# Designed miniproteins, single chains, part 102

Each design is a single chain, and the fold is of that chain. pLDDT is the mean over its residues in the fold that is shown.

## One batch from the design tools (miniprotein)

Design m3771
Fold by ESMFold2-Fast:
Structure m3771 (fold): chain A 96 residues (1-96)
Amino acid sequence: MEFPVSREEAVATARAAIGNLEKAMKYEFEEGDKVKAANYATAAGILATALVVMDPRLQPIADAIKKAISALNKGDKETAEKYLEEARRLVDELAA
């Protein structure tokens, strides 16, 4: 597709999105800090959108992150963790 970014840059952006999502889940489900959870979830969502702009083939990673954020916003910890693990798996496959 047009203007593909380096795999290294895509992996770094995806890992940053996952890191923000992990912090959002910690603040929502462990700390009970909804403001920090929302801030980190917003950052994860922005980075997930940036992945699709970088390369549309990264849509599955972005979708997993966005589904985890949706579950987090509903207080569904099990579904949020499931999609976080899916996003991690897809990023590890991209990095290999």
Scores: mean pLDDT 85

Design m3772
Fold by ESMFold2-Fast:
Structure m3772 (fold): chain A 70 residues (1-70)
Amino acid sequence: GAEALEKGRLYEKAAEIAEKQGNLDEAVKYYEKAVDYFERAAEEGAPGAEEELQRVKKKLEEVKKKLEEK
C-alpha cells in the first residue's frame, strides 16, 4: 500500500540523482528497486501505483539504453 508507494518514490528519486551524476549503473539498480516497490504497491491495490510502475519501467529502459551507448 502506501508504504510501498513511498519506498518506490524514494528509490526513484535516488535513481534520478544517480542518473544526473552520470552513475548510470547505480541509477539502474535504484530504478529496479523502485519497480519492485511499485509492483508491490500495485498488487496491494494502491491508487496510481500501476501508472507509477509503468512510468518507472520506462525510465529504467531509458537508462539501460544509455548504459549500452556508453
Scores: mean pLDDT 83

Design m3773
Fold by ESMFold2-Fast:
Structure m3773 (fold): chain A 60 residues (1-60)
Amino acid sequence: MSEAEKQRKEVEELVKNKDYEGLAKIYEEEAEEAKSRGNDKLAEYMLKKAKELKEKAKKL
């Protein structure tokens, strides 16, 4: 199984359980990976998603 496919299944599992903190951590890790590969725009997008998920977790 590809890394991308494994990551997608993990994200779906976290969404199913409304584990917004866990999902935010996945996006933060993905942002670091994107930045290390020189994809700054993708890294910014992933960090924005992580921040939104952390805010949702706090409101629950």
Scores: mean pLDDT 74

Design m3774
Fold by ESMFold2-Fast:
Structure m3774 (fold): chain A 103 residues (1-103)
Amino acid sequence: AMEERLKAEQARNEAFKEEIIKRLKEVYDYVLENFDLTPEQREELEKLYQEAIEKIKNSDRVEALKIAIDFLEKVLSLVPDNEYAHEELALEIIRLYTEELGK
C-alpha cells in the first residue's frame, strides 16, 4: 500500500515533468520557426532550452514549474520587440501557471 502510493506519486511527478518539457519544446520550436533570430540569439535560445530541460529532469514538480517559468521569461527577453510575439509567450506562461501549479 505505502510502496504503491509512492510509485503512483513518482509516476505522476514524472508525467507532469514530461508535460512541462513537451510544452517548452513547443515554445522553443515556435520561436525558431517564427522569429528572425541572429546566430547569437539562436545559440542563447539553444543553451537556455538545454539547461532548462536538464534542470527539470533533476527537479521535483514545484522546482520544474519554476524552471519552466524562468525559461519562458528569458525567451521573452530574447524575442525582438514584437507585441504579438510577447503576448503569445506571456499566454503560454499563464497557461502553465493556471493549468499545472494547482495540481
Scores: mean pLDDT 74

Design m3775
Fold by ESMFold2-Fast:
Structure m3775 (fold): chain A 81 residues (1-81)
Amino acid sequence: EAYFNLGNALFTLGRYDEAVEAYKKAIELKPDFAEAYANLGNALLGLGRYDEAVEAYKKALELKPDFEEAKDALEKLLAAQ
């Protein structure tokens, strides 16, 4: 989970572009990593990349249907449109 942890550190520093790249690397190494997709969505929101954030949250829920964080984020974004 080195890239996932790197992404989390970059996200905390507000370095969202770099966090996105780190989370994408984590997903390439572990394609079923629901938490990496959810955190990718959060970083994409930080960049204002709304449609990409929606798709990331959908993938997180596809992998983990009971993922409350991803479900809440997706419902909030879809309601705001």
Scores: mean pLDDT 84

Design m3776
Fold by ESMFold2-Fast:
Structure m3776 (fold): chain A 86 residues (1-86)
Amino acid sequence: SEEQIKKYEEEIAKDPDNVWAWILLGLAYARAGKFDEAVAYFEKAIELDPDNVTAWLALGQVYARAGKRKLAAEYYKKAEEIMKSK
């Protein structure tokens, strides 16, 4: 919802290194159908924490919802590789 977007934007303004806030903001934009913004926020989360499985899965999910199934599969594979390495 619009309220969730505002909340996470405020959390990021206070702590730009809060990986989870970037992920939640990306998910909120994805739910609103704003896929380009959602991708940018998930990419920021991955930049801050490259081993964050949730961010890789979320990026795959947003590309799947945008109809980019082949690209979604590549990001799901990245998440699986990280999970198997732990």
Scores: mean pLDDT 85

Design m3777
Fold by ESMFold2-Fast:
Structure m3777 (fold): chain A 89 residues (1-89)
Amino acid sequence: SAAAAEAAREAARQAEDAALIAAGRDAIASERDGPAETLAGLAQAVIALSHNPEAAEAALIEAARAHLSPEDAEAVAAAARAQAAALLA
């Protein structure tokens, strides 16, 4: 059915986004001494490549707050929000 086909496509998009977000989260967590600008750029790239920019934004902000200093986390969060807003404009 058309509904089953749409559900399958949505599941595939969610799986692709989950893998992309997981890679972004791992990169944020594994950065040894990366400048906040590099992590912000990485978050913006993940959001730009995502089929769901809002979900990617939320997940990457959560990862930044979990793994980074408060200052670096806020820099990444600001960049993530700006990228998502630009894509939804």
Scores: mean pLDDT 82

Design m3778
Fold by ESMFold2-Fast:
Structure m3778 (fold): chain A 78 residues (1-78)
Amino acid sequence: IEEYEEKIKENPNDAEAYLNLGKVLAEKGDLESAAVYYSKAIELDPNNKEAWENLGKVLEKLKYFEVAKEYYEKAKKL
């Protein structure tokens, strides 16, 4: 976690670092924080299909089914 946080401090526009931090948080079960970082990855790189798919998955686990469906549809178009 800290290594990706350091990358974000060095380069706040590093979409891949936000994506990787989201993955680590999702693995730890911190789905709310994972969703925040996946959202930041998407804001920086809207064509990152993996970030859209992973955001959809954590939102579905958080019971935000309609929002998750929209994000899965966006990922499918990429």
Scores: mean pLDDT 78

Design m3779
Fold by ESMFold2-Fast:
Structure m3779 (fold): chain A 63 residues (1-63)
Amino acid sequence: SELEELRRRHEEVRARLFADEPAALVEARRKEEEAVRAGDLEKAIEYAVEFLHLAVDALLALK
């Protein structure tokens, strides 16, 4: 269907966009996902904040 085609295109674009994502951002996201899966909400929030700080720093560096 059209909707399924759009979802696949979106996933392709997302994969391409994050191909050059800094290793630190990838690691922070992995730690957050692991904490969420473990049910550790405190660590999940901590790692989410870490990810946001790293993402902001990366965006500012692109300037």
Scores: mean pLDDT 71

Design m3780
Fold by ESMFold2-Fast:
Structure m3780 (fold): chain A 97 residues (1-97)
Amino acid sequence: APSAAEQAAIRMVQQATQEAAERLKAEGVSLDATPEVEERAAELFAEALGERLLAAGAAEPAEAERLREELLEALLNRDAERVDELLRELVARAAAA
């Protein structure tokens, strides 16, 4: 079973995903799974996740911004390996905070 720290990190990712979905719906662009919608969803997800890392004290402002930018780039490039690597770093940072 995942540890309490791993569960907290998973919840943070889930909350960022929900927040990104809500922001996307508010922008009125959620009718079809187009590349433009996917790109905007990636931007909103990376931003929400960066904000939550800062709020949790899991990253310094400069590191949170760097992780946000790198995660967005990896998502837009559909680099699944890099996305997994960045999410694992995030889980480790959240667990250590």
Scores: mean pLDDT 74

Design m3781
Fold by ESMFold2-Fast:
Structure m3781 (fold): chain A 64 residues (1-64)
Amino acid sequence: SEQEIERLEMLILLYEAVINSTEFLIERMKKNNGDPKLIAQQEEDRRQLEERVRELREQLEKLK
């Protein structure tokens, strides 16, 4: 349905915004010689979000 498509598109947009924010944070931490353990944790969190977006995009394509 159109409402389901809209919901998935909004959810993808939200996760992509979080991914972008996380990428920005990782780059800033690297530039400022941040804690390697915290950087690794943020990189793992980013990977998990990227996987979730991929799944949502696949779900969206099935509804089109």
Scores: mean pLDDT 87

Design m3782
Fold by ESMFold2-Fast:
Structure m3782 (fold): chain A 64 residues (1-64)
Amino acid sequence: SESSRHSLFLQVKKDLKLYFPDQTFDEAIAQELTQYVILQSEATNGSLKQDTLKAKAREIVASH
């Protein structure tokens, strides 16, 4: 649902601040990571691991 997507987006923003506390992020980075989490959750039946999320966050940040 949209409410679930919004809650996930807010959590992703918190995780980005936790992983990279000395950086400020464009909303586009948080949106891209949120979309990745949604797709990975669907592909893995909700078994997405935190290590995978953190690795993807680093990749997205490095590309921006």
Scores: mean pLDDT 72

Design m3783
Fold by ESMFold2-Fast:
Structure m3783 (fold): chain A 56 residues (1-56)
Amino acid sequence: MELARAGDESAIEPLVEAYNSPDPETRAAAERALVYLSVTNPELAARILARITPVR
């Protein structure tokens, strides 16, 4: 789980940071990446969304 998880984690963290950015251009770029991921890797997109809204 180490190597496989490390790869996915590397993509998740910068996307979460970009999506939570106060800069609207950075948020738009992260949104485009999430749309792409929802088609190519929906499980990864779901994990990123869970990280973005880690509230009840």
Scores: mean pLDDT 68

Design m3784
Fold by ESMFold2-Fast:
Structure m3784 (fold): chain A 80 residues (1-80)
Amino acid sequence: NVDKLIMEGQRYYNEKDYVLAAEKYEEAAREFEKQKDYSTASNAYLMASKAYKLAGDEERAEEARKKAFELAEKAVKLEE
């Protein structure tokens, strides 16, 4: 249930538990990728990246950001 993962991520983010928030957003992003919803998956990875950055995990933040941009490119190609 991907909607539940996004809601849990948002809840952890609001509680400032940024690592758990990022992990939930990454789980949701992977589920959207399986559904080939690349635009929503990209957005979920951007949320994970922001949460990792707030947690001070610059490496995971950058990896999530790169993944988001890769998926955004896939989404654009499918809009043809």
Scores: mean pLDDT 85

Design m3785
Fold by ESMFold2-Fast:
Structure m3785 (fold): chain A 91 residues (1-91)
Amino acid sequence: AHVEVRALVTGEDEAILTATGPDPKAAAEAAKKAAEEEGGEARSVADEASGTGGVAATGLDEEKARRTAEKAAELAGKAAGGTASASVESV
């Protein structure tokens, strides 16, 4: 199994994280936890039927969003028993 986490930095302190993989709930929970570890406020959305998980986070600049995406990918990849990748893009 492979998990991919993408972070989109939409403002100075706002990021949207999306994760795809076999367990979108676990991926969304990992992203929320990682965002909270960086001092952000996050809410998670997971939809098992779509194969994607999402998190909207505030209080994360580009550097914090990057660290959050990398940590989320690591945690979600381990939970899925597979590999993971992370990417960050700014708007």
Scores: mean pLDDT 74

Design m3786
Fold by ESMFold2-Fast:
Structure m3786 (fold): chain A 55 residues (1-55)
Amino acid sequence: GPEENKLLEELRQLLKEGLGVDLSKEEVRELLKELGYTTKKGIQDAINKLKELLS
């Protein structure tokens, strides 16, 4: 839904700007699925961990 699309776009921008990894939203979704982050909470947890790594 719209909330999930917003989280996917936030993670996509963090990967692009923070790590230089330019993925589409669909590629980000598949990466999260492969890593076991299938819930909104899981996606948010992944974003938070990446923000900590980039700090």
Scores: mean pLDDT 80

Design m3787
Fold by ESMFold2-Fast:
Structure m3787 (fold): chain A 87 residues (1-87)
Amino acid sequence: SKEEEAQKHFELGKKYLDEGRYDEAIKHYEKAIELDPNNAEAYRNLGIAYLLKGEYDKAIQYFEKAIELDPNNEEAKIDLNIAKRLK
């Protein structure tokens, strides 16, 4: 199903992020949010991948989207502040 495919891409994104394979993590998270655009965690993790690549403007964009979808996500707010300071 579309939901199962979204979850598989999200899990692959986490695996590649953990391995330091940021471009592959990004591709899988992008597919996950295409299939499930309300996955706040996927947006936050996409932000982390861009942050670790030094792409601060993209990281900020994705952290802001994660907070929009889940306003109670304090970790995404901390990540946003870090990205803004590094910009």
Scores: mean pLDDT 90

Design m3788
Fold by ESMFold2-Fast:
Structure m3788 (fold): chain A 59 residues (1-59)
Amino acid sequence: MSDEELYKLAKEAAKESLAMGLSDEQAFTNAVLKLLDAGAPLERAKEIAERALADIKAE
C-alpha cells in the first residue's frame, strides 16, 4: 500500500472518530490502528496519522 493510500485511510478513520464525538487522542489512536492493520510499520503509521489529523484540524 502506498503512502497516499495510507494517508487516505488515516484521514478517513480520524474523521469518523471525530464525527462520533471521540477525542483527538482517540481519533489518532484509531487512525494508527487502521494503518497497522493495513501493514504499515508503527513509526510510519504514527507519522501519517499525525499528519492526517493535523490536516483535518486545519480545515
Scores: mean pLDDT 83

Design m3790
Fold by ESMFold2-Fast:
Structure m3790 (fold): chain A 65 residues (1-65)
Amino acid sequence: MKRIGVVAAPTEEEARKKAEELGKKGGWDEVIPLKGTDGEEAVKLGEEIQKETGAGVAVSMLGPQ
């Protein structure tokens, strides 16, 4: 089964770094970085990708800490 990860963070830089970390761990065919803190939008994108491709999708949300 194809696996796609979606990582959302307040900055594009943080999102890209986390997406790269997730990709390096293995088990993912693709990882998509998103700039934003809106969990609803990130989940919606993940659901659309899953419906379009049939892949297992995981969404991670990072806020400024």
Scores: mean pLDDT 67

Design m3791
Fold by ESMFold2-Fast:
Structure m3791 (fold): chain A 67 residues (1-67)
Amino acid sequence: MKEELREYIKKQAEINGLPEEDVEKAVKEYMEEKGISEELLLEHFKAMFGEIEDIEYQQEIRKKVNE
């Protein structure tokens, strides 16, 4: 798993009070079930944390993640 994606997993674990390994497992299972790449998931996390200000681009990423 990419280090940048692992940093977002760490942030999610802290926010939800969960172990990092449990969040990483859930993320890997979600990627496998949805056929989502690490690159697409990383862009999704960037959008969620407000690092992407473009609303149309955020909607495009969400659409790709939910297909």
Scores: mean pLDDT 71

Design m3792
Fold by ESMFold2-Fast:
Structure m3792 (fold): chain A 56 residues (1-56)
Amino acid sequence: SADEKQKELLKLIEEDPEKAKKLLLELMKKEGQEDEKGAEAAVEAVKKKKEAEKKA
């Protein structure tokens, strides 16, 4: 399900952002929307948010 893959993606963003980017691209590809630049930006945004949460 989408929820399961989203949870897996979030864990990968924290542990391995490059793997997370690839997984996000695969999800976007299934939707017929291939946006590598958008996928990279999304992964970085989540990573930055997670780092801010750890700092707080």
Scores: mean pLDDT 72

Design m3793
Fold by ESMFold2-Fast:
Parts: structure tokens; C-alpha cells; sequence
Structure m3793 (fold): chain A 50 residues (1-50)
């Protein structure tokens, strides 16, 4: 889990939206991502705050 969070941060720094979606699916088990890039970055920040 910790490794996936680090990969997500790196993907976010690179603005790699497809890689961020792949990692998010691995973290949540949900294959359906309907967020815009901005909404998705906001979701990632919410996960970091917990």
C-alpha cells in the first residue's frame, strides 16, 4: 500500500493521468474511474490527508 501511494505521487508529479488511474484502481479495487484530471488530483490529496 505504501509503495502504491509513492507511485501515485510520482505519477501526479509527471501529470501522467493514465498511470494515476491504474494506481487508483489498485488502491481502491474499482476499475471505473469517471473523474476529470482535476477531480482525480483532488481525490488523491484527500487520500493523503487521512
Amino acid sequence: MEELRKEMEEAAKKNDFEKMKEIYRKLTGNDQIVFSFEDFKKKVEELKKK
Scores: mean pLDDT 68

Design m3794
Fold by ESMFold2-Fast:
Structure m3794 (fold): chain A 56 residues (1-56)
Amino acid sequence: MSPEARAAYERGLELLAQRRYEEAVEAFRKALDIDPEFEEAQLALALAEGLVQQSR
């Protein structure tokens, strides 16, 4: 796994913990742009998108 993809994924997790769901979505999308097969980022993106929808 690319260090850049992992850094974007870890940033997304930090943003989720802060309840910054839209920013977490962007961080996970960035991870997938770098590594499209990053399954953990795909699952985290789906979760973050669901949380954005629920928070509106």
Scores: mean pLDDT 82

Design m3795
Fold by ESMFold2-Fast:
Structure m3795 (fold): chain A 98 residues (1-98)
Amino acid sequence: SEAEAKLREAEELLREAERALEEGDIERALELAGEALNLAEEVLEENPEDEELRERARRVIERALELGKRVLEKAETLENILRAIGLILRAIGLLEDL
């Protein structure tokens, strides 16, 4: 399904984001985590009653939240700090609506 394809892409983007963070590429980690969060949000909006897809999307959102927290600990520029906070707040908002 399209939803399953989006979730697979989101999971791959998170793996790449984690690698980017390990390499010190904070900007890339934030970009990739944000894209993964966008895909998870789309799946939830298009499939509100699909419990299996919602559970998988929740895991993607939780991983993006944890990555955002890790980025916040390493971020040295105001821009990256604000972007990490934005990612964290957006992920929390999505989890509260689940």
Scores: mean pLDDT 88

Design m3796
Fold by ESMFold2-Fast:
Structure m3796 (fold): chain A 55 residues (1-55)
Amino acid sequence: MSVDEIKEQMEKAIAESPDPEATKALLIALLRQERARGLLSEEEYEELVAHINAL
């Protein structure tokens, strides 16, 4: 999945959530896990976290 596709999915999850702040925290935790597994680069992780925090 591309970074842009991940951004779109995260935006939808947050928008559809009854608790957007809890969903943001969960998504950041998942991104941290994917980075630790080598599925995301450090740059991709930082970009996605910045995107979530800007919402």
Scores: mean pLDDT 81

Design m3797
Fold by ESMFold2-Fast:
Structure m3797 (fold): chain A 72 residues (1-72)
Amino acid sequence: MSKEELELQTEAGVIMIAAAVVLTDPTASEEQRELARRAIELAEEAIRAAEEGDLERARELVREARELVRRL
């Protein structure tokens, strides 16, 4: 595993944790829950892309997931 691969997987993991917290919050709106679910999906795809060695795709997916989490 390269340093960049590990860093991308770590950031994706942090995004997934942040999104999961929203899904456990009873005060979260349905819009926030949908954004959180989508962020988790993108983060999971980013981890797979990084494991496959496609670091460019992994970076794009992490960036998209991060933008969704920012809207929470």
Scores: mean pLDDT 84

Design m3798
Fold by ESMFold2-Fast:
Structure m3798 (fold): chain A 55 residues (1-55)
Amino acid sequence: GALDEAAAALSPTEWRVLRLALNGYSQREIAERLGISVSTVSRYIARLKALGLLD
């Protein structure tokens, strides 16, 4: 379905962001855990919301 197609389009980093967000981690905690900037995490979260994978 569309959800599976959206999931297949995610990079490995976007997948990690999605999994951490679904487990209740904040954007800052995700950034710290993945070693990337909070602004990069925010950008990934915005894309994941646009794809319907996050609220």
Scores: mean pLDDT 79

Design m3799
Fold by ESMFold2-Fast:
Structure m3799 (fold): chain A 55 residues (1-55)
Amino acid sequence: MKASPEEIERLRRELEEAIRAGDHVAATKYAQRLLDAGVSPEEVARLAREIVERL
């Protein structure tokens, strides 16, 4: 494994905060870090969609 589950959870929280703040630059950076950590593009897209639905 290239990243720990703890790091992935932290990145997910940062992504949620960036989306809630409307910070598209930060949201893109955290999404890229999740991809680098081994999370699939489909899973990242699903997470972003679920966050937006809760807004």
Scores: mean pLDDT 79

Design m3800
Fold by ESMFold2-Fast:
Structure m3800 (fold): chain A 115 residues (1-115)
Amino acid sequence: MTEEEKKLRDELIKIANETLEKLQTVFERMKAAKAAGDEEAYQKARDEAISLVHEFAQKAVELIKKYEDKLSPETVEKLRELVRKAAGDIITAIENDDFQKAVEILKKFIEELKS
């Protein structure tokens, strides 16, 4: 792994961890709303969670673009694919009310960036 790739991976890990903290807070609000039968609060929190994942994916792709000239095209495409897959899988987990799986997918993404 090159020094520039390590730098990009570290910055991706940082935004992923920030997203994880925000998602966990939103998921607790979703759980509370669901337990209370508050469909409006639940839907609002669910939409917020999905928006956080879209924001994560956008920030990650923009960050990869900043390093595009310093990395091999193969490394760039691999990192973009990891982000797209993680974001898609997290959104699917949120849509299925599987908050534990959403957290697990994001944690796995962080671990894959450390390798």
Scores: mean pLDDT 88

Design m3801
Fold by ESMFold2-Fast:
Structure m3801 (fold): chain A 56 residues (1-56)
Amino acid sequence: MKELEEKVKKAEEAYKKARAEAEAAGDLKSEKLFQAEVDLGIAHLELAVEKVVSKK
């Protein structure tokens, strides 16, 4: 679980960096930004699933 929480934090940081770079470049439709959004979503889902499993 703690490892998944760290993955979420890293994904959030990656998303923030990708968003800032995309805004600076004027390309909010960049593949890099889209991938960072997907990675963040997956990390959140994995953490949520693990928390449910850990409760049992």
Scores: mean pLDDT 77

Design m3802
Fold by ESMFold2-Fast:
Structure m3802 (fold): chain A 83 residues (1-83)
Amino acid sequence: DSLKKKIEELEKEARKAEILAEAYEGLAEMARSVAKIARKSGDEESAKESEKLAKELEEKAKEYREKAEKLREEAEKLKEELE
């Protein structure tokens, strides 16, 4: 039953990637909120820095989402082999 163990490992890695994606998505939303507050306060430089950080965090979230999808797809293919 090495195949079942491989499926479990892929699902575990997918869950970890999903958690990281959610964390980066939350951090990106926080950075966007900070940027809005800074802009309202007239702090254009802090607003730009926070917007740049938000974009970087959004890109990281996307990378982890894509990783999770690929791991889930691989796990599903292996599950089909088990019938």
Scores: mean pLDDT 88

Design m3803
Fold by ESMFold2-Fast:
Structure m3803 (fold): chain A 117 residues (1-117)
Amino acid sequence: TPEERRKKIVEAVEKFLKGEISKEELLEELAKILGAKDKIDLASRLLTMSSLTPEEILLSSDEKKYEWLLNSPKSKILAILYDYFKYVGDEKLAKELIELAEKYLSEKELEEFKSLL
């Protein structure tokens, strides 16, 4: 259900922000939850729907999109997830991502995250 999917996404993002899983593991878990083929397909979906994706990355291969996302800071990854869930109309999940950012990001990372919204 949408509610169960939102709960699983929140749990995966929270584990990532706590340092319990890596960026790679986060994307793998989100790919399973969202029904993407794999983490590379998921990265492509996220970046295609985000206003934060540079034109050169948007026009690149799925592998380059994945690499760019992996090299992004936590604040930018969260902002891209926020953009994606707003784009697909999950306003509740987008709001919960802001709450997770406020709870788990450092003051500097939170400032960076808020500047990207």
Scores: mean pLDDT 88

Design m3804
Fold by ESMFold2-Fast:
Structure m3804 (fold): chain A 84 residues (1-84)
Amino acid sequence: SDEDLRELARRLLEEARRHLEEGDLRSAGEHARGAAFVLRLLGVPLAERALELAEKALRHYEEGDEERARELLEEALRLIEEGL
């Protein structure tokens, strides 16, 4: 149901925030991507932008640009929260 998917997205958002606070940018990015993907399935207008930002964050992390990865993750998490 849409309610179950929103609860899943909320849980993934909470996990992404926890990992970001712990400095685990990879896990934060993966959970943020997951939350954005779930919101995309729900047809939330901001979901595509949030998904793109989370994927860009993971790419910057793999390239060693942790500062840019963090900035992109913070923006992705903000959009995910707005979509809930």
Scores: mean pLDDT 90

Design m3805
Fold by ESMFold2-Fast:
Structure m3805 (fold): chain A 97 residues (1-97)
Amino acid sequence: MEKALKLYQEAKEALEKGDYDRAIKLFNEAVKEFLETVPEGLTPEEARQLLADIYTLLGEAYLKKGDKEKAVEYFQKALEIDPDNERARKLLEEAKK
């Protein structure tokens, strides 16, 4: 598996287990690897959607930690990349309350 995709998978598992600090660290590492080496076999549209999903999950991890300001920042980044990301839109509305 591509390094970025492996980090993304590990970050999602950490988020599901409630280890938000580990999830944030792994998602940030996934973003860095993704920006350096886009996973092979992805179209530019698929790559954009995956990056938006990573930012959405980063925002969710910050929101779960109670950091609404960081959560809003990451949901906005996700929507700048993929305006059709419904999860990011719903979580942004929730975080702004």
Scores: mean pLDDT 82

Design m3806
Fold by ESMFold2-Fast:
Structure m3806 (fold): chain A 92 residues (1-92)
Amino acid sequence: GPMAEAGAQLAAERGQQAGAQASASVEGGTVTVTLVDADPPVAMGALSGAVSAELNGARAEVRIEGDTVTVTVTGETPELAAEGALEVARGL
C-alpha cells in the first residue's frame, strides 16, 4: 500500500545518499531494498535496520553477495511492513 511504498522510497533515497546504488520495490505486503556497491558501513547499516525491523515485529531477511545487499521486509500488516522499511532506512 502507499505507506509501504513511501518506506521503500525513503530506504532507496537513504541508500543513495550513503553512496550505494540503491533501489526499492513493493510486492504485495513485502518491501525489498537492493543496495549495489554497498561499502561495509552501508551493509552494516542495512543489517542494523533489518534487526531493528524484526525487534519491532516485522520479518526481515538480509542477503549479502559481494558488494550487493538485499533486504526483504515482510509485516503481518501493511503498516508493520512500512514501519520495518522505515527502520531499514534509519539504519542507512
Scores: mean pLDDT 81

Design m3807
Fold by ESMFold2-Fast:
Structure m3807 (fold): chain A 89 residues (1-89)
Amino acid sequence: SLEEKAREFRERVREVLRSHPALTDEQIAAVDAAIDETVEEGLKRGLSLEEILDRVLHAVVRKLQEFGVPDETLARIVRELARIRRELL
């Protein structure tokens, strides 16, 4: 289902973030919250899986930028998340 794929994306995003020791548990939790809010809004609006995953990716990038994650680290994370998004579509 759409909800199952969104949950899988969230869990795989969490695994990617956990692999980066520079990120704190609090920062990972904040990203998780942003993902949940974005998915809930997308579902309420009747958005497609593709649109929801795209919005989630943007929300994650924004949160990591707010935390001051270095551009090089952010670029690596974005590449991993984009690959995961493609696999779920």
Scores: mean pLDDT 82

